# Ledger of designs, part 76: designed miniproteins, single chains, continued (4)

Each design is a single chain, and the fold is of that chain. pLDDT is the mean over its residues in the fold that is shown.

## One batch from the design tools (miniprotein)

Design m14622
Fold by ESMFold2-Fast:
Order: C-alpha cells, then structure tokens, then sequence
Structure m14622 (fold): chain A 72 residues (1-72)
C-alpha cells in the first residue's frame, strides 16, 4: 500500500545518504546520484581511477566496480 511504498522510498534515500557520506570520507573526488522512485543509483570516482556504482532499493544494496568513464 502507499505507506509501505513511502517506507521503502525513505529507507532507500536514508541508506543512500549514509553511503554518500562514507564515499566522501574515503576520498571520492566525484559523486553522482540518480533517483528513480524507490531506487537510488550512486556513482563514485576515486583519485586512483577506481569507480563504483552502488544501486540502493529498500534493503537491497548492489555494489560493483565500473570503468571510470561511467562517472560523468
């Protein structure tokens, strides 16, 4: 129902905010955030050329390394 959808949306956004804070603390030089409904996609670039894509949807968090060119 509408309450469960709102709870999932808030959970995704709160979890994403915590992850963004950690990425900055770990030395990320660029972070991009895309929000689509309950899904938040975070892309982070680090000084060594490492790039990460993190997809958050409620309790589900998927982390993968991506080519640096994926972080625009």
Amino acid sequence: GPLEELERLLESRLRAAELIKKLWEEGAVKIEVEVDGTTVTIRALFPDGTALEIVVDGEEVEVREVPPEEVE
Scores: mean pLDDT 82

Design m14623
Fold by ESMFold2-Fast:
Structure m14623 (fold): chain A 93 residues (1-93)
Amino acid sequence: NPEELEKLKEKEERIKELVKRQKELIDEMLANESPERIAGAFEASAIYLKSLGYEKAAEYFEKAAEAARAGDLETAREYALKAIEEIEKYLLK
């Protein structure tokens, strides 16, 4: 069914664009904000995602917040990207 396939493609493209934007925002935040503010932002994201049932993504943002609070922005970025990948996988199901 070409019409159904077209709608699925549009949804997939929209999800990929949102994922790209979220990764860009994470990199901007890591470059411009204090470790305390970065940790607070990741903690807020974890609480929100947990409330929506995205438990695995929330866990990764909790780990990102912990790393950011410790001043390990490289590890914080890695966990934040893992959280975004878990959301992408869920939305593409």
Scores: mean pLDDT 84

Design m14624
Fold by ESMFold2-Fast:
Structure m14624 (fold): chain A 57 residues (1-57)
Amino acid sequence: SAETAANTALTSQVLGKAYELGIDVAKEANAAIGQGARNPDQASALISAALAKVEAL
């Protein structure tokens, strides 16, 4: 059905964005380490924020 197809497409889009956000967060965390901001709590907060943003889709 059209509804089932739309739901499948949305699920794939959300998973794709979650994966991309994970990669972007890792890149930002590595850059922050280079600037002397090597804090695991900060990295965890950034990852949690990215996941929450994806869940809000």
Scores: mean pLDDT 59

Design m14625
Fold by ESMFold2-Fast:
Structure m14625 (fold): chain A 66 residues (1-66)
Amino acid sequence: MERVELELEGESAEELARRGSIRLDELRPEAGVATRAAGRGIGQLVQQGATSARVYAEGDEVVAEG
């Protein structure tokens, strides 16, 4: 289990944190889409075989764990 901090757009970050979990295939690694997710962080979880991750807010940071 590995924790990754995500840099997301504020609105997207808040929505994902409210869900408590996300599917990683919903997050595109490209900056041109809805989120500014840290591509390295998401890519790392996907490379480890994760298809979903727990997402939560810690202060002003958003963290994914998968």
Scores: mean pLDDT 51

Design m14626
Fold by ESMFold2-Fast:
Structure m14626 (fold): chain A 61 residues (1-61)
Amino acid sequence: SAAALRAEILAVAERIARLQGFSPAEIAAWVAQLDAQLATLSVAQQRDLLDGLRATLAHLE
């Protein structure tokens, strides 16, 4: 579902920010900005974003 896709994107983004050493306040700000941006993206654009974020996460591990 679109809601599940959005939740996964936010979860991956939060994990990336945490691994990069961002503070809880910085992570919260990032996630809030990303959530707002997701409302303007198509489902296809959201899937492409998730793929890119997953690739970034894999590179950071």
Scores: mean pLDDT 85

Design m14627
Fold by ESMFold2-Fast:
Structure m14627 (fold): chain A 85 residues (1-85)
Amino acid sequence: MLREEIMEVMRTAGEIARPIIEALNAGDAEGAAELLRRAGEEVGEPEFGERAAEEVRRALEEGDMARAIGVALAASLNLAERRVA
């Protein structure tokens, strides 16, 4: 992976993650889940987006904000890699 490719993936991951993290900070589990579903659909990976959305929703129901944020960031990075490929 070249430096320019890394920077593009990181920028795209930030664009995907920002509204999701904002929804999580607002306690909006359904908003965060919907954003993950849409991001998966846009990349042609609806199953991946739905799995990430369910994991984030479950983490929030369990009160595990660190896991919810971690899942959102990891999913955003994976979706960004697929979008820029």
Scores: mean pLDDT 82

Design m14628
Fold by ESMFold2-Fast:
Structure m14628 (fold): chain A 88 residues (1-88)
Amino acid sequence: SLEEKKQEIIDTLNEIIERVKRYLEKNPDGKLPDELKGEIITVLNELKKRYPEFKDILDKAISEINKAKTYEDVIKILQKMIEEVKKA
């Protein structure tokens, strides 16, 4: 169902947010490593392939993550994406 697909995306995004929060706790300078940015983009592209109906929301998030400079930027982008997925 559409609701099950939304929940799968939301669960994946929340897992990424919790991982990013753990990195922020260990790295108080807040600077986002390129490696972590790449890993997040890879996961979002995987979600896009699995759930093509959410392609536009995922493409927008990928674009915003590419511009992100800090862990806090990533958390805010992913939280906003969760709200957009809920409304879709």
Scores: mean pLDDT 88

Design m14629
Fold by ESMFold2-Fast:
Structure m14629 (fold): chain A 83 residues (1-83)
Amino acid sequence: MVLSEEELLEVLNTLLSLPEEVRRALGYRGPDLPAVELAPGASGPAVRAAQELYARVENIEGLEIDGRLDEATLAALRANSER
């Protein structure tokens, strides 16, 4: 299913809003995350966690987990969701 950039951001923010126990069950291994809403241009541990969770949920191989949510990163995440 093809996602828009806005739909992808909604998915990433939804994954970060999950209870910590659910994120752990999905395979998240990083530290506990502060409550934060991601926007284009965001960076840091919450962005990295969202990238890791999205890659696991969508079974994406080779996704670069760099902790940045710039336009190019959003486009790459969206492109990988088309498979």
Scores: mean pLDDT 70

Design m14630
Fold by ESMFold2-Fast:
Structure m14630 (fold): chain A 64 residues (1-64)
Amino acid sequence: MRERFERATRLLIELLRKLGAPESLIKMVEKVGEEALSADHMTPLQMVYIGHSITNLEELEKAL
């Protein structure tokens, strides 16, 4: 989960950079991703939700 979440966050950041998003937005996404990875209290439902989000980002990468 951690590795896949980190990869998905990196893919999102790369996509934002390609689209010319402001650096402030990219830094915000980086910070939120780091905070999520440092969280020790993640419910099974939250893990499933994150897993689905990762899968959707991986599918988007394939479509590009």
Scores: mean pLDDT 65

Design m14631
Fold by ESMFold2-Fast:
Structure m14631 (fold): chain A 100 residues (1-100)
Amino acid sequence: LEDEQIDAWVDALDPDGDGYLSKEGFNRLAAELGLPEVETDSEYVTKEDLDKFAEILRKMGFPKEEVDELRKAALPDNDGYVSKEELKAFLKKLRELREK
């Protein structure tokens, strides 16, 4: 997957332009990428959802160092919801790690 494809897909998950991503859209994107589904406790992807996703990646055999790098890329030390920019960074980093 190219960065341009990830950007286009993530932008499609925010049709209202509010800067946040629906979990339904994110889970569809994750399925297309062969990634685990995220829990749907709200309409938008949260930091807690990314933490759960990181735990699933660990159970799938991803090294702790790689998962920690993904979390750092997507979750700077801010509270609240994951923005589309943060998700783009997360997915691009995940793609880089999967190339190895």
Scores: mean pLDDT 63

Design m14632
Fold by ESMFold2-Fast:
Structure m14632 (fold): chain A 86 residues (1-86)
Amino acid sequence: SSIDEELIIASEIALKEAERLLEEAKKSTDPQKRKELAEQVKRSLESVQKLLDENREKASDEAIKHVEENIKRIEEIAKELEELAE
């Protein structure tokens, strides 16, 4: 369904952006920049989680699983970013 595609695409974009921001943080020596990048990933994570939660009843179990796997990966990236910002 179109909602399955929308959810999957949104989660894939968020994951790729999170990976890009993590690489940027690893190259930065600025603690403030690392903190800002961590906050950006957290906002992206919240956005994808909200989109999933608002559309669970319309989405297939397969799409939900795919999005939840991507959310878990973004959460792992957010944790690594938080550790780098410390």
Scores: mean pLDDT 88

Design m14633
Fold by ESMFold2-Fast:
Structure m14633 (fold): chain A 81 residues (1-81)
Amino acid sequence: SSLEQQLESLEAQLAAVEATLAQPNLSRATLESARDQLEIIIAQLEKLREESTDPELVKRAEELIERARELLARVDALLAA
């Protein structure tokens, strides 16, 4: 389904942000970009969760939202340092 394709796309985008954040010597600009990307990913996942009637898709979206929120907290901590 198109919602499954959107979920896979968002999961790939989240993995790309994770890979970026694993790099050494992250610039402030890179951290701010990662924060913005994570906020967009979370918003898109929340919309997908609300629009989906498939409990398995909803569960997967909730797990990705949690993962994205953990990364966002890490980015916020790095920006505060």
Scores: mean pLDDT 89

Design m14634
Fold by ESMFold2-Fast:
Order: C-alpha cells, then sequence, then structure tokens
Structure m14634 (fold): chain A 68 residues (1-68)
C-alpha cells in the first residue's frame, strides 16, 4: 500500500486537521489493513497524544502494515 492511498483514505474519514483513534481504525478498515484498536491505543500512549496529525497517522498505518 502507498503513502498516497493512506493519505487519501485519511482525508475521506477525518473531519479536521487531526485524526482520532476511531477515525484511524475506520481508515485501516477501508484500506483492508488488519489493525486492532489495541495497536492504535499503544501508539497513542507511546506518543502521549489523544489525536494524531495526518502525517503521523500515515506513518502509523504504514509501520503496522510493514510489520506483516
Amino acid sequence: ISREEVLKAIDEVAKGDEITPNELLEVARRLGLPVTREEILKEMYKRGKRYFSKEEAVEILLELHRKR
């Protein structure tokens, strides 16, 4: 999956400039990525953030995809 495909899906789901954990899960679902809520919560806790920038969201989904 390409960075451009991930960013397009984020833009379709996100209501603003930041993406919530629930919106990130919806992006993963639309892209067919087997990402769990637990994996997203771990990223949130590691980064000390409740919301992600669109760039951070792209990197998180690409990293989780590379893990497979």
Scores: mean pLDDT 77

Design m14635
Fold by ESMFold2-Fast:
Structure m14635 (fold): chain A 66 residues (1-66)
Amino acid sequence: SLEDILLELLQKELGLSREVAEEVLRLLKAGRIDEAAELLQRHSGLSREKARRIAESMAAALEAER
């Protein structure tokens, strides 16, 4: 599923734990993009701007599946 692909990307590319990756996905599915971006920034080496762009891209992909 798209969710499984995103969970794998969050863990492999950004080094997030499974638990944090699942929380990011939950926030994105709830439309809470700002909170997802903050969580990405907090648990990765990404800047705020890069975390925001990734969160927006993932949210758009999830919306396209609806």
Scores: mean pLDDT 85

Design m14636
Fold by ESMFold2-Fast:
Structure m14636 (fold): chain A 56 residues (1-56)
Amino acid sequence: SKEDAQRVADAARLALETGDEAVGRAATHEAKKLGLVSEDARTAEEALRGAEAAIA
């Protein structure tokens, strides 16, 4: 859903702004679970791009 994608985007942005690797991994894991990115995705930047594409 757009709400789920928005939460992933917000978490990924927070991880990128703060450098919090745990938040970044959680955002990437949730993005994979929601099908916003492939299983090969490893970074908060990839999670953010996938989530933003789903919102747009």
Scores: mean pLDDT 83

Design m14637
Fold by ESMFold2-Fast:
Structure m14637 (fold): chain A 74 residues (1-74)
Amino acid sequence: SMEAVEKLKEFVESLELEPDVLSKVKTVAQTAIEVAEAGGDAAKLLRSAAESMRRNGDFELSEALEKGAEHIEK
């Protein structure tokens, strides 16, 4: 999961989003990093968060989180 941590940090640094959306992505990404450091499935956490955001109508945040999950699974 060290590779997942590095990829997720890299992904967050590459994002060009509105400050409010970027702040929310960083918060979820920090939780995903902590999960990855503990040997958990960060991609699964990101996908679950994306689903929750989409159900709440936050489509931009949902898409960013899904792309993050795909990025760390490459």
Scores: mean pLDDT 83

Design m14638
Fold by ESMFold2-Fast:
Structure m14638 (fold): chain A 86 residues (1-86)
Amino acid sequence: SSELEEALEKVKEAVVKKVEEEKIKDLTTEDVNTIILEALKKEMPEELYQEILEQLSTGDLSPELKELLLEIRKAMLEAAEKLRKE
């Protein structure tokens, strides 16, 4: 659980950085999903990445993983909103 939290924190940092550096002011649901999946593949250890992919493919997400993914989505949307207010 702590390893998953630490790895997903790195994913969160990477996706927020991408939104800010590319100045993405308008994020569609498809954009959010694509950016998160790419960051998961890049930033996660292979074993944890495969476990997340299995849960996503079955739709059987642990409550912990679901909460952490929602926090990542929220951080991305907040970064885009901040860019729109500038």
Scores: mean pLDDT 83

Design m14639
Fold by ESMFold2-Fast:
Structure m14639 (fold): chain A 77 residues (1-77)
Amino acid sequence: MSLEQLKEVVLRSIEQVLKTASPEDQPILEEGKQRVREAKSLEELQKAIIDLLNKLSDDTREQFVLTLSREVNRALG
C-alpha cells in the first residue's frame, strides 16, 4: 500500500468516526485529520495516528481502531 493510499484509508476512518463522535472528540478528530493530510512520510503518519489515539476518549478510540481495521481490510481485499 502506498503512503497516499494509507492516508486515504486513515482519513476515511476519521470521517466515519466523526459522524458518531461526541462533541468533545470532534475537534480532536478534526485536528488528527489535518495532521494526517500534512504527513509527508510513513513516520509522520504513524506519529499523527498515535497522537490522535492518545487524545481521544476510550469509546471513540475503540471505534476509530475498529473502523480503521475495517477500512484497511477493504483496501487490501
Scores: mean pLDDT 85

Design m14640
Fold by ESMFold2-Fast:
Structure m14640 (fold): chain A 82 residues (1-82)
Amino acid sequence: SAARRKEQEELNREIGAILRLIGEAWGIYLLTGDPSAVDEARELGLRTLRAAPADRAAALAEVEALADRYAAQYAALKAQKE
């Protein structure tokens, strides 16, 4: 089933993006002791997984944007701490 294969590919991409977001947020927590990034990542990840098909692209874009923001924040924090 082509439709089922496409849905699985979209889900795999979504899960990958969420895992990246969680990893970046966890990095911030390990450097700062502040869990706020992890809490925000968890909430957005859950909302994205629950998103209706019409909202999926927008939700995924939010996950990717937040992951990029946290990656930049982690790099800056690591440079300042080292």
Scores: mean pLDDT 84

Design m14641
Fold by ESMFold2-Fast:
Formats: C-alpha cells, structure tokens, sequence
Structure m14641 (fold): chain A 110 residues (1-110)
C-alpha cells in the first residue's frame, strides 16, 4: 500500500540523515536542517496513518524529499569541499521546505 511505502521511505530518510550526521558531527547547520526535515517527514507519515486518503500524496512528498537527501549524501561522499557542503545543505533545506509545504497542504484538507 502507499502507506506502507511511505513508512518505508521515512525509515530510509531517517537512515540517510543519520549517516550524514555521523560523517559531519560538527556541522550544526546541516544537523539542525536534517532534524527538522526528519520531524516534518514523521508528521506527514503520522497524518497518513490517521487519514489514509492522504497516503498517496504523502508518499510522493516523501519520495521527492528522499531523492534530494540522497543527492546531498552522494555529493558529500564525493567531496568534502566547502562548496559541496553548502550544496548539500541547500538540497536538505529544499527537502525540508517541500515537506513543510506538503504537511500544510495535508493539514488544510483534514
């Protein structure tokens, strides 16, 4: 089901965030943005559990966020340059913004 896939996608987002945080323990901006991104993803999944009619929309939002975080992780694996870190932060911030927008859209429908 879309709900089961959304829960699986959340677990993948959480694992990616953990890997990035473990690799860059002193990057407070990246850590805070990842924590906010994971919190928004968790809230979306909890709403999809309570309102199954939003599960398909929730899954699409989570899959888009996962793609951005995966790109951030790959960029950081390939380079430790300040530019790579800034681009990774931008990708994670974009994922967070898109999840925040999706969360507000879900809340306005229920």
Amino acid sequence: SDLEKAEETLEEIEELAKKIKEKYPDDSALHKTLELTVENARKIVELAKKYPEVASFALRALENAKRLIEHAYKLLEESDSPMAKMMALLLVATANTELWVALRQIENKI
Scores: mean pLDDT 90

Design m14642
Fold by ESMFold2-Fast:
Structure m14642 (fold): chain A 65 residues (1-65)
Amino acid sequence: SIDAIRDQIVAQYRGRSTMTDQQIQGIFDDSVDVAKGFMKAMKMPDKYFPSLVRLFFETELRVAD
């Protein structure tokens, strides 16, 4: 599930980021919306949604840090 992806990535960034839990959650919420928009624009099958959420979330966290 996408919640499991969030929890796994948050655990990886815990103690290595200057961001608060609220800031990380905001980036996750944005990444979900970006992934939905990308899938709609590219007409991608739903099976790619978790992988896109992971990709955008990890990318946005690296840029924000």
Scores: mean pLDDT 80

Design m14643
Fold by ESMFold2-Fast:
Order: C-alpha cells, then sequence, then structure tokens
Structure m14643 (fold): chain A 85 residues (1-85)
C-alpha cells in the first residue's frame, strides 16, 4: 500500500539521519535523536490501522530501542533489518 511505502521511506530517512549523527555527534546527542525517532514512530503507530504497516513500525521501534542500548554501552549499532509480514 502507499501507506506502507510512505512509512518505509520515512524510516529510511530517519535511519540515514541517525547513521550520520552516530558518525558526527556526541553519544548523548545520538541517544537523544534515537529517543526522538522512537517517539515519532510510536505516534505513527497510534494512528495506523494497516496491520502490515503496524508490524513494520513495531519492528522499527524495537530495533531503535536496541540501538539506544548499544550506543549507551559504547557499542556500534547492529544492522537494521526490515521485516514484512
Amino acid sequence: SSRLAETLAKIGRMLQGLQKAYATESRDKVIELIEKAIETLKEMLKEESDPRTKAVLENAIAQLEKWKEEVKAGQPPSPFVVTLE
């Protein structure tokens, strides 16, 4: 659906921004940006009715929460995986 495509594109843009921030910003700033990304995706999830798009949003939120913990631990972020069901 167009909604799924728009959501995937938005997630892709957020990930590119976070990868750039990881290379250029302080750890605390990267954590702040990951938290803002999670908040944005959670708001999108509240308004979403398409089950496939919900699953994509839930998976993206879970992976960003893992990224936040990895960055807090001083570890590089794991590869981001998009799963479609």
Scores: mean pLDDT 82

Design m14644
Fold by ESMFold2-Fast:
Structure m14644 (fold): chain A 77 residues (1-77)
Amino acid sequence: SSLRELAEELREAAKELEARGHTASANAARAAAVYVERGDLDMAVSILRGGAWVARRRGDTEAAERLEELARRVEEV
C-alpha cells in the first residue's frame, strides 16, 4: 500500500485511541503519520514504539499493543 494509505491508517487509529481516552497514544500515532508521509519510516517506528513503552508503563495494555502493531506495519513497508 502507499505511504498515504499507511498515514491515513495511523490517523484513524489515533481517532480511536483518543475516543477511548488514550490521548498520549493518539498523539504518538498522529506524529508517526506525519513522518510516514515524509518517508521517514525509521522515525515513525521510533515514535510508535516509544508511545507503546509509555502506555505499558501506565498500564494501558490495549493502547500499547495497538501502537506495537502499527510499528510492525510501518516496518513491513
Scores: mean pLDDT 90

Design m14645
Fold by ESMFold2-Fast:
Structure m14645 (fold): chain A 85 residues (1-85)
Amino acid sequence: MEGERLYEEVIREGAERLYEAERSLLPSDLSDEEALAMAEVYARDAAEGIESGRFVPLTEEGKEVEKELREGGKRARELIEEELK
């Protein structure tokens, strides 16, 4: 389904961009794998319209990615709903 593919693409690309934008501001004792996992959880929550209290974007780029995740995720979910009719 195109909507499902778009939804997962939005989350994947958003998580990667969020990780790159915010990684330098995260604690140095976090592994890269842990930091990426946090970004992936946050990206999925944002795409679903859920507010995550654990990972808040601190950079302007990270804030823009959050906005794109919320808007892109909403559009992809609307497409999925239309495709299931």
Scores: mean pLDDT 75

Design m14646
Fold by ESMFold2-Fast:
Structure m14646 (fold): chain A 90 residues (1-90)
Amino acid sequence: SDALREELEAETRRFLEELKNSDEEEKKKAREEWKELEELLEKLRENAEEATKRLRELLAKMTEEEKLELRKELIRKMVPKLLEELEALK
């Protein structure tokens, strides 16, 4: 649903902001990846397929440590929202 997509976008934006603030040591490395992620978030509203492709390209540029941290933050914040949506659908 569009509502779920908008929540995913908002939570993803928050995750990335928190990651950037937590990992200031990687700030220089993350600047280009951050800009691409920001563009991806805007594209997610227009075309989920194109957004998925861009996300794959961005993930390919990240280090394994950066990917792991992003994944942890996505899980930590997205799982409660996904569970709420699943309960609403039962």
Scores: mean pLDDT 57

Design m14647
Fold by ESMFold2-Fast:
Structure m14647 (fold): chain A 91 residues (1-91)
Amino acid sequence: MKRLTEEEEQKIFDHLRKENGLTDEEVERIDARVAEVRARLSALDPGDPKLQAVIDSAVHEIRLALLNGVSDEEIEKMVAEAEQRLRALRA
């Protein structure tokens, strides 16, 4: 790993964190946070399939950020941006 290019090293690191690098406790914490975010975004969507696709995309991006160890402050910013995007699509 240490002699790979920066890009290759980052991809391997992300893969290991996602598949094998995280503890069960860390995975459970991430899953709980992702479920919270999905519930929060879904409260803005009465069941529109187009909005559901946007929610799924935003939840996926937030899960990846959590797996990469992004701060709660940055995650909250990502959630707020997704909420604003969903509100704009409802107009």
Scores: mean pLDDT 71

Design m14648
Fold by ESMFold2-Fast:
Structure m14648 (fold): chain A 59 residues (1-59)
Amino acid sequence: SKGEEAARALEAAGDRGLAAGARKAAEQNDHVRASNVAKAARDVGLPEEVVEAAEALAA
């Protein structure tokens, strides 16, 4: 659920690449990939709620 929520938020924000990364991280339980997706979302200046969803996936 967290992976799909993060991916939908990323897609809605216009970043399909990060959304695909979030889904892959959730599918593989890959906390490193999830952390990298969250950092990238912050770096490109996506909305706080989108960054929080990605960070929740990494936690």
Scores: mean pLDDT 81

Design m14649
Fold by ESMFold2-Fast:
Structure m14649 (fold): chain A 63 residues (1-63)
Amino acid sequence: MMEEQKQKLLQAHDDAEDQAAPLVAAGDFDRAIQISTDAMKKAADELGLSVDEAVQLVREGLQ
């Protein structure tokens, strides 16, 4: 159960980073942060998790 949720959150994180990368390169950090935040909120909501729980699972997956 947690492993499947972790994989979905990591995929959402990777997709958000890919979308944010050109904005970071352009120095548009506010938009890059917004994309990452919105992606995590959406993924958390789809999985029935809080944003804090989703962020924690992503951090664990990236270690």
Scores: mean pLDDT 78

Design m14650
Fold by ESMFold2-Fast:
Structure m14650 (fold): chain A 68 residues (1-68)
Amino acid sequence: MLASEEQLQAAFELYAPYLSPEERARLEALVKRYLEAVKAGDEAAAEQYEREILGVLGRAFRRQRAEA
């Protein structure tokens, strides 16, 4: 199941303090490419970008959990 733009934005806001500037820039680029792939109907590309987004968010989530 593909994440909605709203779900991605909420996760970004929640984990933003645990993202490095490089991770934040990469995440913004990946979200943009994900939305472009969804609009183009390229499901394979959208799924690939979603996996990369989840990888970045997963690292931020682990840092957030360690500090919570």
Scores: mean pLDDT 73

Design m14651
Fold by ESMFold2-Fast:
Structure m14651 (fold): chain A 72 residues (1-72)
Amino acid sequence: MEEEFERGAIEVGLAVGLVLDRKTNPEAAKHYSRALDALRAGNREEAIKHVEEALKIDPTNKVAKSVLEMLK
């Protein structure tokens, strides 16, 4: 139950991060999209990598920072 709930919260966070960056930082938005795909495939390490790359491009996205903390 906790694992499923946490995964859902992370997916929602990544989707919100994607929407926030889609208009302002399209390169960061691509990484959020890839992180979502990685989570759906069950690859947490790949998802972490993509969220970190998105944050290098847009460090002001607080939602992405929260998602990264949940993935750690």
Scores: mean pLDDT 72

Design m14652
Fold by ESMFold2-Fast:
Structure m14652 (fold): chain A 100 residues (1-100)
Amino acid sequence: MEEEIEKIKKEREEKLEKFRKEYSETLEEIERLLEEERLDELKELLESLLGEKLAEDIIKGYLELKEKYASLPEEQKRELVNGTALGLVKIGLAVKSLVE
């Protein structure tokens, strides 16, 4: 009984470590696309990583936050709005990595 659990645990740990190495590069690309406001490319990337529904929800949330905080200075708005969107992506990726 323990042999199957140990094998699954080891395979998950190896997948998570590989994912964590790729995670940094993927997050840097997402942050770049947010800074450049390349929302179409960002949506396609998020759909490939998290699926269509979560990608749409993240993009919608980003646009709603951007509109809500439109009165803030551009630098503060960028940090708050982009930071929140990036945080949602991190949560989605973490959940996906735990299910793999």
Scores: mean pLDDT 76

Design m14653
Fold by ESMFold2-Fast:
Structure m14653 (fold): chain A 66 residues (1-66)
Amino acid sequence: SVESSSTVVARQAAEAPNDQQMVDIARNGIAALVAAGYDREEVKRHVRRALRELGVPESVIDEALA
């Protein structure tokens, strides 16, 4: 599902060694899910929620989802 796939993207991004790589992983993962046919805004909403639950700073989340 879009929720499960978005959660996987968020977990991969949150495990990145620095903020820039986290942003890049999140952006690439979101782009891949959109290319697979998921709605962009729905994917972004689920990724945002999952990143917040994983303790990622709001500034990094905002950059990743820009």
Scores: mean pLDDT 84

Design m14654
Fold by ESMFold2-Fast:
Structure m14654 (fold): chain A 66 residues (1-66)
Amino acid sequence: EAAEQAALAAAGERGTAALNKVIDDIKSRVPEATREEIFEAIASVEGAASYDEVIDKTVELLEKKR
């Protein structure tokens, strides 16, 4: 349990911080996008190996969905 709680805490903190950072960066580039639209676009991104790829692909998806 201690190992699982430590892993959950680390993953939760890092995951939440990373997700908030991504949302902020996407919002600054596409201010019209809602949090829900950003989340759906992020969920549609596959094969992104880096932070920059996630941001770029998410922005492209948000613009392409018009």
Scores: mean pLDDT 68

Design m14655
Fold by ESMFold2-Fast:
Structure m14655 (fold): chain A 81 residues (1-81)
Amino acid sequence: MKAEEAGRRMVDNAAAGDPVGAIEATSEASKLAYESGNKELADEVQRLAGEATRNAVLGDVPGAYRAGQKASEYAKKAEEA
């Protein structure tokens, strides 16, 4: 699976009201970005995945979605690099 596909799954799960599935997809996108060899972008995706988890735990669902969307964007950029 491509990081872009994982990012799309994250958005779909978030829209369906599944923040856990969204976080899982964000983690998969980070793994795929790392496998693409762009460590800097993969590290940024991991940081954003942590931010999404933190915001979800604090009840900031909009903040969690925003962090997840950014993670998806960076994951796609890592695969294109």
Scores: mean pLDDT 66

Design m14656
Fold by ESMFold2-Fast:
Structure m14656 (fold): chain A 73 residues (1-73)
Amino acid sequence: SAAEVLARLEALAATLDPRTAAVLRLLVERTLAGDTSVTLADIARELGVSPATVSRAIRAADAALQAAADAAA
């Protein structure tokens, strides 16, 4: 269920560095609010970091999500 996915994402965010966790949480909140127009630049501006930092954080979160999905199989 979506609630279980959210719980997994929150647990994963708790294991990440605070900046990567903040990027992941913001993306999840925007997606759940139906905001499909959010860009890396928007997230970077809101968090006060560069778009490159957001991109790296997303890649780190994606790698962690892939590892968690593989472990759950």
Scores: mean pLDDT 75

Design m14657
Fold by ESMFold2-Fast:
Structure m14657 (fold): chain A 110 residues (1-110)
Amino acid sequence: SMKEKLIELFRQFVEKVREVIKEYADEETAKKIDKILEEFLKYLEENDLSTEEAADLLRETLTQIVDIAEENLSEEKATKFMKELAKIWEATVEALNELIETGELVKVEP
C-alpha cells in the first residue's frame, strides 16, 4: 500500500539520521533527537496521513532536529551535522517524488 511504502521510505530517513547522530552528537543530544524520530515514526504508523500531511510532518521533524543540533552541538559539529542532514533530506525528497510519480519505493541514497 502507499502508506506502507511511505512508512518504509521514512524509516530509511530515520536510519540515515541515526547514523549521522552517532557520528557527531554526544549521548544526551542523541537521545533528544532519537525521541523526536521515534515520535515521528509512531505518529505515521498510528495515523492515516495523506502524502502531503506526511511531508509536512517530515519538514516539522527536520526543523526540530536542526534546532536541537544548533542548541546542543559545537558550531563545528553542528555545521557538519547539518551538511549531512541536508544530503539525507535531498535524497529523501527525491525518493518521495519518485514514489508519488511512479508508485515505486526507491532506496534513499544520500
Scores: mean pLDDT 85

